# Ledger of designs, part 10: designed miniproteins, single chains, continued (4)

Each design is a single chain, and the fold is of that chain. pLDDT is the mean over its residues in the fold that is shown.

## One batch from the design tools (miniprotein)

Design m12318
Fold by ESMFold2-Fast:
Structure m12318 (fold): chain A 82 residues (1-82)
Amino acid sequence: MKKEEEVERLRRAIELLKQALKSTDKNEQITLFEQALEAAPPSLQPRLELFLEYIKKETDVNKIKQIIKEAISILERHLERL
């Protein structure tokens, strides 16, 4: 993947995850997380898929938000290394 394309995909995925973090509806959080997964660079998609499965099984709103924050942190650290 070209560096410019990877940066654009990371920025899009981060924005979608930040929207998920602001949502109070679990179904909306899942939909936005799925969109972020599709937008993310292929190398990071397996990691995000694991987080999405944890979100689907979790009932605690605070734990769901923590998982989304961890996903954002991973994508932001990857973007900073580029």
Scores: mean pLDDT 85

Design m12319
Fold by ESMFold2-Fast:
Structure m12319 (fold): chain A 89 residues (1-89)
Amino acid sequence: AEAEADRAMEAVGRLLQEAAANPVKGTTYRADGAELTLKGDLSADSTLEFRINEDGSLEIRGTDAAGNEVAEGRVRLSPEAYEVLKSVL
């Protein structure tokens, strides 16, 4: 259960690192059931928010220093990963 939650968050981390290392606006990055779409310039000064939805998904939103949305992501969670992340987020 916790290992599945860790795996989901690790996939998110990998996509964020990939997007930051070679950012291409309008690109959708995919890994291990996670998706991240760049809508603008994602950088180290961007703010990232994570939300657990009752439908069993993890939502990611990235905002730049000017307040513009620059990233949107979603991860489909297993029932086990959902229950663990719901308890800690």
Scores: mean pLDDT 73

Design m12320
Fold by ESMFold2-Fast:
Structure m12320 (fold): chain A 78 residues (1-78)
Amino acid sequence: SLAEISQIAQEIARILMEGGVPPEEAAEVARRVATLVLKGDGEGARKVVEEAAEKYNLSEEQKKKLFELVEKAVELAK
């Protein structure tokens, strides 16, 4: 559902901010992920998260959580 995908986007933004991503950029990444997932572009959503994680040197644990959230959103959009 849109509500569940929106909730996942908010959780993605929170994890990004915990990893040091500025709030405005974290919110933009989360919005892009939600938009790409809703368009059926799961690969694009994963790429957006990967680019942010690499830019801010997020931990392997944080990257794992982010990818799990993206996959959950992709499944909800099917």
Scores: mean pLDDT 87

Design m12321
Fold by ESMFold2-Fast:
Structure m12321 (fold): chain A 100 residues (1-100)
Amino acid sequence: TDTDRIITDMINMNRDTGGYRDRGARWTTRDGGRDIMTDMNRIMDRNTRIITHFNNMYNDGRITDDDYNRIIDIHDTITTHINDITDHYGDIMRRDRMRG
């Protein structure tokens, strides 16, 4: 189903963003973060579009409370991962810019 596919995509996004967070912690000194920030922006846009879609489906009664709550939980986890990554790389990019 459309919902099952999107849930699978979100589980994969959650795994991938968790992996990016771990890699960021290890390779911060050489990884300029530009490509990671671009990937995070794309994942964030996708995450926002997914939550908007499910909000509409929930309001229309097309999705169960259980499925909707699962999507919200995954969305929140992905958002937390993205925020951790973007904050970390944002700080690195800011420091590099301030150093001249």
Scores: mean pLDDT 68

Design m12322
Fold by ESMFold2-Fast:
Structure m12322 (fold): chain A 88 residues (1-88)
Amino acid sequence: MAEEKIKEAQEKIDFAQPVLEAVERIHYEGPLDISEEEAKELLEKHRELIGPDFDELSVEEYHRLTLTVPREIIEESKKALEEVKKEL
C-alpha cells in the first residue's frame, strides 16, 4: 500500500511539474519558443489537470487555473510522499 501511494504521488508530480514550469515561464518571461505540437500537448495536459470545464473557461480563469491547479496537485502529492516516508 505505501509503495502504491508513493508511485501515485510521484506520477502526479512528474505529470504536473513540467506543466507548471512551462506556465510559470509564460507568465514571467513571456511566450515560450515552442512548436505547435508542444503547445497542443501542453493544452491537453491542462485539460487533464483542470478537468471537464477547461474548454469553457474565461481567459482570466484559464490564466489562474493553469497556475493554481498544477501547484495544488504538486503540493498535495509532496505532502502525501512526506506522510508515507514518516511511516517507513
Scores: mean pLDDT 68

Design m12323
Fold by ESMFold2-Fast:
Structure m12323 (fold): chain A 74 residues (1-74)
Amino acid sequence: SELEKLAAELEEAARAGDAEAAARASRQLMVTMSKAPPEEAKRAEQRFLATVHAAPEAVARAASDAYREAYLAA
């Protein structure tokens, strides 16, 4: 699914330490989650939270900021 792809892209960006890529993936993940079935959205949110919790500070902050901005814009 698109959510699985975006979650994987975020996980890859976090491993690479790529804050910009993490922000892009997180923004798209939030937008896609808002239109997805509740169970799929819940799984994507769990993967997002796990990734952010384990990520380096700069990546975690960039991902969280992008996710929050997308949420507030919806």
Scores: mean pLDDT 86

Design m12324
Fold by ESMFold2-Fast:
Structure m12324 (fold): chain A 94 residues (1-94)
Amino acid sequence: SKEEVIKKVEELFEKILKTIEELGNSEEAKKKVLELIGEIDKIMVEAKLPESVRNAYRREFVLMLQALDEGDLEAAKEHVERAKKIIIEGLKKK
């Protein structure tokens, strides 16, 4: 199930990036991104990822949302990639 969790998380991150690319910083994009990060966070809590790791990727999601509000789509995507790296590395260590 570890490999299945990683695959599901990777698919959700791909959906976040696609949402930003197709919808930019629109209200629809922000709503969809919030739904997707909520689903990722729920999976990470259920997988019992350490609180320190959860705090780290949550910080990246906050910075991503701030970048979207500022219209900086490149910075938003960089924070998505950082959150993804934190999560995948955290899951592989379990």
Scores: mean pLDDT 87

Design m12325
Fold by ESMFold2-Fast:
Structure m12325 (fold): chain A 62 residues (1-62)
Amino acid sequence: MEELQKARDELEKARKRLTEAAQEFVEGSRDPARFPESHARLQKAADEYIETERRLRELEAA
């Protein structure tokens, strides 16, 4: 139960990071100097979200 709750909390945090990164990416698209950084941030946030979701699914299946 404790590990499941922790995994759910991490997924919620990853979801918020992804949402923030996506918003920054859209806003940053108007500034060429910001584009590489905002794009990298979005990519990282997406990867973290996918990995966190996978871990939660593994814990729920166990």
Scores: mean pLDDT 78

Design m12326
Fold by ESMFold2-Fast:
Structure m12326 (fold): chain A 84 residues (1-84)
Amino acid sequence: DAAALSAEAQAALQAGAEEIRPLYERTLAAARAASEEQRAAAEEAARPYAEKGEAALATGTVEGVKKAMEYLRKAMEAALAVLE
């Protein structure tokens, strides 16, 4: 939960979110254009990275946030490989 993060970790999360925004928007557009089957396959491809990202974010540290953003990027790249 974002409310549980320190101010420093929250700042790192915001910076990371801005950095990956173009990839997020591309992934969202691809998912909206995809079939239900492609979205399900993309979710499965992204799942291992999403789970690792959630675990990293749960540490509540700046390092954990940075790792979470790296895993989120990998999750979106894995999803796009299925959706495009």
Scores: mean pLDDT 80

Design m12327
Fold by ESMFold2-Fast:
Structure m12327 (fold): chain A 80 residues (1-80)
Amino acid sequence: SLEELFKKFDKDGDGVITKEELKEYLEEMEAETGIKPTDSYVEGLLKHFDLDGDGVITFEEFKIFAESDLSLEELEKRKK
């Protein structure tokens, strides 16, 4: 579930995902994806989720992004 995925990123249970937590999760996934999580890759991904620009991802921000996954093209149309 979305909550389980968020909790896997949020290793400290503080209700936010930091750059460090995101990088650790992506390092675990490297064996499956073949993508090494460089600092620039992690920062780019964090920025994509970080709606408030505070350097962390809250569950609410993560949920909004995940719920809009099927409508990402609609969001792109609105930004254009």
Scores: mean pLDDT 63

Design m12328
Fold by ESMFold2-Fast:
Structure m12328 (fold): chain A 85 residues (1-85)
Amino acid sequence: SVEEAKKKFEEAKKAYEASPSNESKFALGVAYKDLGHAYKDEGNYDEALKAYDEAVKIFEELGNYSEASTVAAEALGVAVNIVLA
């Protein structure tokens, strides 16, 4: 649910702000991705795209190009749904 994804996101954000590391930054990227999935499932495509964009940026900064590419593909699917909705 969006509520659960938001809670995990706030926890990941707080952890990263308190102790910045590649590990806590990766966890923040995962939390953004999960938040994007939750918004997409609710049909909130604008918020899903915003969350996916932040996840892609984080994964690219970390050199996790496989994760970044996967999330970018999910974002493209959401963008198509905006045009079709």
Scores: mean pLDDT 84

Design m12329
Fold by ESMFold2-Fast:
Structure m12329 (fold): chain A 94 residues (1-94)
Amino acid sequence: TARERDRRAAALDSAGQILYAIGDYEAAAEVFQRAYAEATDPRLRSDILVKLGEVYYEQGDYEAAREKYRQALALDPENKEAEENLKKVEEEIK
């Protein structure tokens, strides 16, 4: 069910955040991609895309990060973290 999928997505999101915090960006990206695939709620999907964008930003892939932040805003236009991170990454691309 959608509820069970969103619960799995939330658990994967938490695991991805731990991997990100310890600097394992490759593993974090893989886990966040799995979380996104499981998620059905647009706001949860938007939040996961922001985190995936943050991983790409830390790896210096500013174009990939920008695409993820734009996708996050397309799913949830009120996602302030996506808006702030998009502004930040656009300064790096200049």
Scores: mean pLDDT 90

Design m12330
Fold by ESMFold2-Fast:
Formats: C-alpha cells, structure tokens, sequence
Structure m12330 (fold): chain A 90 residues (1-90)
C-alpha cells in the first residue's frame, strides 16, 4: 500500500502540481481510495473527495481543483470539459 501511494505522489509531482494545490478524486465506490488520498497528501497537495463522478467533473469545470484522478471515462470527460485541469492517471 505505501508503494502505491508513493507512485501516485510521483505522478502528481511529475504533472507539475504545486504544494497546496487541490486534487479531486472519486471516493464514492471503494477501490484504491486510501492509496489515492495518501498519494495526494505525500505530494504536498490537498485531497478533495467527491461521492459522485458528476460532482467531481463539476468541481473541475468550476476551477475548484487544479488536478483530478478517477476512472478513464471520468478523466476523458474532464479533459474535454475542463482542459485547464491536470488529469492524472493512477
């Protein structure tokens, strides 16, 4: 688990996110939620959990987050609707 969180932190740092930037992630369906949150925190970023993919996309469109992680379909939607937000695959 610690290795997964560190790999996520490395990807977030490589994406050009600055310490204190907010990163949205989907927390409503289980999966690697803990590893994602820990990876965001290890990168010096602020984790912002969303219970639905719709809320996550809405926050990205509103500029409430600087980066986003999620399922491939959610990431594709954010790339199309909020191109200013950094999309990070985990």
Amino acid sequence: MDEVAERIAEKLRAAGLKPGDKVGYYAGGGGPTRAVRLGIERAGLIPVPFSTEEDLIAAAKAGEVKGITGQPGTLEQVRKEAPHVKVIEV
Scores: mean pLDDT 79

Design m12331
Fold by ESMFold2-Fast:
Structure m12331 (fold): chain A 72 residues (1-72)
Amino acid sequence: MESGQKRAKELEEEAKKIADENEQRALEVDPSMVEETRKARKSLAGALAVGQQVDKLIKEKEEAERAAQLAA
């Protein structure tokens, strides 16, 4: 429990850096997400949420690509 409080602080700082990485990945998946990642940079909680959204899009794209390749 005591360690958790210190980890929470580090997580908030890490979220800001994660937002930067998410922006680059979002650009490759969907340019529209880039603007959302920019707003998430100011909101620590938003950075994590946007990251999950981008991850979902990546998974969906991969599944669609696999299905298309199999159908071809």
Scores: mean pLDDT 71

Design m12332
Fold by ESMFold2-Fast:
Structure m12332 (fold): chain A 79 residues (1-79)
Amino acid sequence: MKIYRLTITTKEPVRLSDLEAALAAVAAAHGGELLMLERGPEPNTYIAVVRLPEAQADAFRADVLALPFVESVEMEEIA
């Protein structure tokens, strides 16, 4: 298990609760969990922290990017 920070940019403003539910579901599907979600400093930008099996990190990133309201995802290992 590794901890990753995601910087997520959305195509339009989204409700934090909706983004949280979507990210938690995707993380659970990849054997992980959502630890934190907050608004980022830039418009339509959000910071998430997830715990994932290292082998699932690329698939998780791809599934988050596939969400219809997501424009881009940056993913960084932090622990």
Scores: mean pLDDT 86

Design m12333
Fold by ESMFold2-Fast:
Structure m12333 (fold): chain A 64 residues (1-64)
Amino acid sequence: SAAARARAEAAIPALVEYIKKTNPEWSEEEAEEEARRRAQGIYDALLSSDPTIRRAAEAELAKL
């Protein structure tokens, strides 16, 4: 859904900072690509038919 995509995309800046902190030798481009992959995973999880997977995605977003 558009709402789930917007929420996942909104998490990208926080994910980039977290990835850079945990991988200080990575380039900005590598950190951004990894952040987009993780955001896609969050988006897919938010759309899951499994309520346990959706709840886990909500919890990950809440930590950012």
Scores: mean pLDDT 85

Design m12334
Fold by ESMFold2-Fast:
Structure m12334 (fold): chain A 79 residues (1-79)
Amino acid sequence: SANQIRGQIFAESSLTVLRMLLWEAKTNPDYDIDAAIKNVEDLYKKTLELMKELNMPQSVIDAFKKDVDRIIKELQKLK
């Protein structure tokens, strides 16, 4: 459905922002890692709520969760 395509594009856009946060954390020694983790968690929560509202397939939601968990783990390794 059109809503499914919209949800996928939104999830991919959110992941792009999260990957940029991770890149900044890896390249900027003054970057606040704890603030970055909180920002990732906040965006993750908002994206999940939207995916639920758009009735996204569980497989798409699970893939998004897995990608976000990987980013959080990489951020935690930088502490």
Scores: mean pLDDT 82

Design m12335
Fold by ESMFold2-Fast:
Structure m12335 (fold): chain A 77 residues (1-77)
Amino acid sequence: MSEAELEALRARAKARFLGMGASEAEAEELADLVVEAYLLELAGRTEEARRLAEEAEARLRPYVEAWAASQGLTFEP
């Protein structure tokens, strides 16, 4: 994957997290975790990638729940 593709992935992840109500600093940190997990998966380090994905999901949970509530939706866990 090229540097430009990695930056695009990071930017898209950050925008998604900002849309969920995360702060800019938190969205950047979560986007970095997404990129790191993706790179680990590409390197065949699937268990390490899975651990980072689980950490990101745990940190995203309050933002996803708050965003879903603001939209009048029920979010599937």
Scores: mean pLDDT 75

Design m12336
Fold by ESMFold2-Fast:
Structure m12336 (fold): chain A 70 residues (1-70)
Amino acid sequence: MTPEEKEYIKEELERSKTASSQDIARQIGRILREIGDNQDGVLSEEVQRELEGMRADMKANNIQPLYSPY
């Protein structure tokens, strides 16, 4: 997962505060899945920890938890 993708997810998270959280959560979930599928197993420990933080923030903003199989 790239730093740019992390920023994009955070921006979508901010939008979810005003838009439908369900719709935003689905879009974020799809993005995270595509990131996983496009990676060749390059999820660093720091990236995984950051992803955990983003999930917590999503949940705090009333977005469905996004748990990747990874």
Scores: mean pLDDT 56

Design m12337
Fold by ESMFold2-Fast:
Structure m12337 (fold): chain A 114 residues (1-114)
Amino acid sequence: SAAERAAVRELIARIAEILGLSPAEVEQLLAYADELLALSPNQRYVIGVQLAGELLLKAKKGEKLSRLDIARAAIAAAIGQSEEALERLEEIAKVYPELRPLVELVRDYLARMR
């Protein structure tokens, strides 16, 4: 819907501010969000859980997290409407507390879109 697309664009703008992303990276994320929005709700859910899980595994191993991978996981969790993906992002924020504002942003998005 137009309202969902507007909410996703606002979410991406806020993610870009938190992570310090360039305009070119924001355009990549908008294209990625459009791809996710074309999928079924079940497919969106699964992708959100998978990306958050992969990112959490890297975080637990002490591996450096890419800002774009963090952004994609947050967007997929939000669009997928996934509490499980959000829980995995919250575990990542325990390892990287600087990501707490991003996790709260996803939580707020999920609350608004229910």
Scores: mean pLDDT 88

Design m12338
Fold by ESMFold2-Fast:
Structure m12338 (fold): chain A 82 residues (1-82)
Amino acid sequence: ELIERAVAEYTAKAEELNAKAAELEKSGVSKEAADLYRQAGDLYRQLADLARQDALGPPRADTLGAKADALAAEGEAIAAAA
C-alpha cells in the first residue's frame, strides 16, 4: 500500500510537470522553462519506477526529489520572467 501510494504520487507529479511543459511549448513563451519542466517530470517518473521496484532508498529519494524540485522551481522562475 505505501509503495502504491508513493508510485501514484510520483507519477502524478511527473504528469503535472509534463502538462506544464506542453502548455509552455504550445504558447511559445519559453522553451528553456518547458525543457526544465520535462527534465523534472522525467526525474519523477524515475522515482516512480524505482519505488515500484522497491529500489528507492532514502538517499536516492532525497537526491532525485531535490533535483526534480530544483529543476521545476527554475522552470517556474524562467516562465514567470518571460
Scores: mean pLDDT 79

Design m12339
Fold by ESMFold2-Fast:
Structure m12339 (fold): chain A 95 residues (1-95)
Amino acid sequence: MKELIEEIERLTKEAIEAVKKGDLEKALELMEKIIKLAMEALKKGDLEAVEKAVEGLEEVAEVAKEKSKDPEFLLEIEIMLGIAHIILGLAKLFA
């Protein structure tokens, strides 16, 4: 469980750096990996890891909105945030 949080934090930092470098494709790939870890955390009943994944994705989205004017990229970011919040809602129901 602590290992999931550490991996989520690592991927979050990498996604933020990808956005800052203009590597939007890599940023989206890293965010998808964070969502997969959030789903794994949900299956394990690890609410803390799910919350950490949502926080990480929100941080990436904030940086993305500041650095990018690409509407397609920003739409994909908002879709990923929506999925993450749904996972969090489900995790809270099983807590």
Scores: mean pLDDT 85

Design m12340
Fold by ESMFold2-Fast:
Structure m12340 (fold): chain A 100 residues (1-100)
Amino acid sequence: KVLEALKSKTVSPIEVAKVLADEIEKDPFNPEAILAASVLATSKDPALRAAGVALGYIAFMANKEERKEIIDAIKNAQTPEELVALGERALAKWKELSKR
């Protein structure tokens, strides 16, 4: 269960993001993973917020190629700053697609 996995890794934005990326990779329409990503997108922590935005983009907007690229980037992330950069990129792309 996604939410149970997140509770066990509560102090690490990178580990939280990797757990959610793994669940979305298995099932892009996983409602628990989508809900968790939505909650993270409202976080006061910049890295958690960025992870939530990137995962939300995967769930709702991204095509298959973009989804793979973002999931791979999250799984390879070593620092919270890498998650922030990824989330900013996803947010910019989400805004462009929403404008159309």
Scores: mean pLDDT 73

Design m12341
Fold by ESMFold2-Fast:
Structure m12341 (fold): chain A 87 residues (1-87)
Amino acid sequence: MLVELAEELIRRAEEMEREARELLEEADRQYKETMDLASSLSPSDMTDLLGDATFDYSMVTSKAREMLERARRMREEAERLLDEVRS
């Protein structure tokens, strides 16, 4: 029972870590593409595009960090449950 719960928490943590990594990779890719595109645009178009991209990047990276922190806590709880089984 406790081992099964710990395994489920680890699985959920791994899934959340994967989702967070995918979000970070996608955000980095989109931001890089936007920077590359902006380098060839007019100053006004560049300003608008970079402004939007910076806010989107900040939002996604904040969400990903929250997900990673949640995954960390799930792993800590799983380790605690496994320690209870071992003791």
Scores: mean pLDDT 83

Design m12342
Fold by ESMFold2-Fast:
Structure m12342 (fold): chain A 51 residues (1-51)
Amino acid sequence: SSDLESKIKKANDEIKKKIKQMQEKGEPVSKIVGEALRMIGDTVQYLLEEK
């Protein structure tokens, strides 16, 4: 649905912002990747739960 597409775009934008902030903070690559994957997984679960 169109609403889902909008939510996916917003989630992608937030994840990209978080990655950039963590890089600027000097976090290890492994931690940045781990957090990004956790955010993606959590977002997918919540979006699926809506339907």
Scores: mean pLDDT 80

Design m12343
Fold by ESMFold2-Fast:
Structure m12343 (fold): chain A 80 residues (1-80)
Amino acid sequence: MSVTLSPLQAELRRVADEIARLGRQIRDIGDDDSEARLTSLEDAGYSLKEIGEILKKDPNPLTKRLGEALVKAAELEEKL
């Protein structure tokens, strides 16, 4: 591709790392319900933004934060 997207690509990678970190924290706590729900939504073909919006409604603070990060990642991908 002929255009350089380094700043947006770097920002997206930072957000992706935060998402991965939050996912690991949820898994380490042993929250099977949150992990299973994320997997089910992903398998059903929901977009990152749709999954993020659903997770933002969760009463679990970590799951809510993960949802916020997923929405942010989707918005950054739309700018690429």
Scores: mean pLDDT 72

Design m12344
Fold by ESMFold2-Fast:
Structure m12344 (fold): chain A 115 residues (1-115)
Amino acid sequence: SLAEMLAEGAAYLARLEAEGRATVEVEGNTITIRTDGDEALREAVRTAGEILEERGLAEVEIEGDTFTITFNGHPPLGILSPEERRGLVGLLIRRAEEGREAAEAALDEVLALLA
């Protein structure tokens, strides 16, 4: 279900914060993620952001290890709460660690469930 997928992503992101591997801040439609020098995690965040930007769902700014992801206010993702968008980003990062195609498949499944 959508709720289970978003909960998986939220749990993963919370685990990264608890382990000191990332700092995550959510404000409205903006999610800021800073990695702590973890190159593999940084690449997964980059991949997740690139997929969202290529699909026209978010704008991504990168400064060193800091990623700022700003979602547009429009459907389909504009109808998600800030907490649900946090879960989506966490899901895409987790799947991106398995590969870009895994992250794209997860986004496509989320978008289908929102249709």
Scores: mean pLDDT 86

Design m12345
Fold by ESMFold2-Fast:
Structure m12345 (fold): chain A 68 residues (1-68)
Amino acid sequence: MEEELAEEEKEKLEKSLQIARDIGLAFRYALDGKIEEAARILGASEKARKDMEKLSELVKELDALQAA
């Protein structure tokens, strides 16, 4: 149950949360235009770097549309 986790499951959860935080940090760097830093945080392939860059561009385009 969610109330109690085995020690092994707790360690896996902590690692998953750390990955999620790294993704969040990478996303923030991508929004700031620091695509290379974002890619390093993820330990990413060229594909992941391009995905982060594309996401950053889409967010900026959405902001521009909302500002109109």
Scores: mean pLDDT 65

Design m12346
Fold by ESMFold2-Fast:
Formats: structure tokens, sequence, C-alpha cells
Structure m12346 (fold): chain A 96 residues (1-96)
């Protein structure tokens, strides 16, 4: 049980670092999503009609919403939740 709790803590710390990097350079994160989508299309992966029409920023926001709900269910630290919300705000500003 202690090993599982320590692993969970390490996962939250890794996610926090990732979210801090996205906050520092959101344009790079958007480009990474654009590249991933183009690679999936090149491999013949079927995207939903909604995802096919969505911008990389809209897909990034959807991804952050999924992460946020997962973190809430897992009882993540408030700091991780707040970082996801800050990143969502930054990306929404990119939509206008």
Amino acid sequence: SMEEEENKKKQFERLKKLLEEIKKNPEEYIKEIEKALEELKAQGETLSEEDQKASAVEIALKRLDIILESLKKLGAPKENIELVEENKKILKEKLE
C-alpha cells in the first residue's frame, strides 16, 4: 500500500512538471498535438467527425478536460487541479 501511494505521488509530480512546461510554452504543446494528429491521419487512423473538424487547440482543451476529470476522481493535490485549470484558461485565450 505504501509503495502504491508513493507511485501515485510520483505520477502526480511528473504530471505537475508536464503541466508547468505546457504553461510556459503553450504554442509548442499545440504544435505537438498538430503533429500527432497528422501522424494518426497518415497511419490511416479513423478520427471521429467531431475530432476531424476540431482545431488542435480545441483537441488540447478536450484532452485537458479528460485529465482534469481523471485527477478529480483520483483525489489529486489541489495544485495539480489548479495547473490544469490555468492551462485550460491559457488555451481558451488562443481561441479568442
Scores: mean pLDDT 75

Design m12347
Fold by ESMFold2-Fast:
Structure m12347 (fold): chain A 97 residues (1-97)
Amino acid sequence: MTAEELAIKAYEYAKAGEYEKAFEYGLKAAELLGIEAASDKEKAMRSVLLGYALEQGVSVKELLERALEEAERRGEVTDEQVEEARANIDALAERVL
């Protein structure tokens, strides 16, 4: 399996609620892609995000921007959290790749 296929599988397992498999496949994808994070769990989560972006045919940046807009619309985040997240989206997207 390619790193991209592993990332997509990690997302598919996460979507199905199979978090142990999502973690296993996500961590393998992160290792192959050189994804940097503070923990193995964070590396796996970033791989799941990349897999979702790949399945949707969008960039990680576009995916994060859409998720932030939807969270703001639902009132789940404050305006200050939205501004801080936008400032960090590019850095987060680069760290996933």
Scores: mean pLDDT 74

Design m12348
Fold by ESMFold2-Fast:
Structure m12348 (fold): chain A 71 residues (1-71)
Amino acid sequence: SKEEAKEFFRKLSEKEEITEEEIEEAIKKAQEAGDAFSVGLLTEALKAYKEGKVTKEQLRKAFEVAADSIR
């Protein structure tokens, strides 16, 4: 649900360490919620994470934006 996706994004926005598995789970939750914006944003974040081109702060900000944008 959208509420479940939003809660998950909020939780990740406050974590010191975000894993690749957690980003993949967040994308799945965004897909299940029908949130195309967050799917796009988080898919790009996952790509940057795999390439080592994103900071922990930037990852947290991406999840903050996703949480704020969903409904």
Scores: mean pLDDT 83

Design m12349
Fold by ESMFold2-Fast:
Parts: C-alpha cells; sequence; structure tokens
Structure m12349 (fold): chain A 67 residues (1-67)
C-alpha cells in the first residue's frame, strides 16, 4: 500500500532505480486503487530510463498511453 509507494518514491530520488521499481510493483499488488495505474507505470518507466533500460522504459510508457 501507501508505505511501499512512499518507499518507491524515496528510492527513486536516491537513484536506487531497481529497488524503486520493485517497491512500486509491490505497492500496486498490495493496493491497486492507491494511485492511478498510469502514474505508477510512468514512475516505473522513469526508473527504467534512468537505468538505461530504454526498451523496458518504452514498454512502461506505452502502458500509460494504453490506459
Amino acid sequence: GQAAYDQGLALLAAGRYEDAIAAFRRAVALDPTLVPASEVARLIGDAYAALGRDEEAARAYATVERL
């Protein structure tokens, strides 16, 4: 839920991108209504882009556009 989402935001800010992605996925698994799915997909995309994983970033951003 909220704690995992907040942890994800803190990890993203700290440059711990892989841990941030895991925390965001956990937050959605615990509470799918916590934040818009588009917001979580965008944050995951931003983390992948920061890691240089451009293909995974593009896939996450495409999920935002599909919603």
Scores: mean pLDDT 78

Design m12350
Fold by ESMFold2-Fast:
Structure m12350 (fold): chain A 68 residues (1-68)
Amino acid sequence: MEEEIAEEERLLELVRKVAEEEGIDLLTATIEQMLELAEKISEKYGIPKSIALNLMGVLASRLELEKL
């Protein structure tokens, strides 16, 4: 479980960096922008799109909670 948490944090950091490179704000992104970002993450890091989308959702949720 600890190793899974560490891996999740690493992948979330990669997702954040790709979003920054693409100029996509995860809190205001459209569904189309989210799908495009997931495609680029999948292509760049070899992560399945479903996993990329899940990580993007987790990161967006984390950012929203930090804002509250």
Scores: mean pLDDT 76

Design m12351
Fold by ESMFold2-Fast:
Structure m12351 (fold): chain A 83 residues (1-83)
Amino acid sequence: EIDELLEKIVELAVELAVAEGFDEEEARRQAREWAEKLKKLLETLSPEELLKLADLYAEQAATSSGKEKEILEALAELFRKAA
């Protein structure tokens, strides 16, 4: 469920930005623009490249905490499902 994972990542990114003092509407606009670019990237990369990036995000998640960890874990799952 690529679209479901993208929506989860957008919501987590907005929550993180708002917690850091950014405007919710602007944060959501930027997160959606980023998600559209990410979706295009997922359509462009080979399965091997997608799996390598999934592993990279999983490694970054292991050394992260809080909402950043959740975002990185969701990114790892997104790239694995796209492969």
Scores: mean pLDDT 84

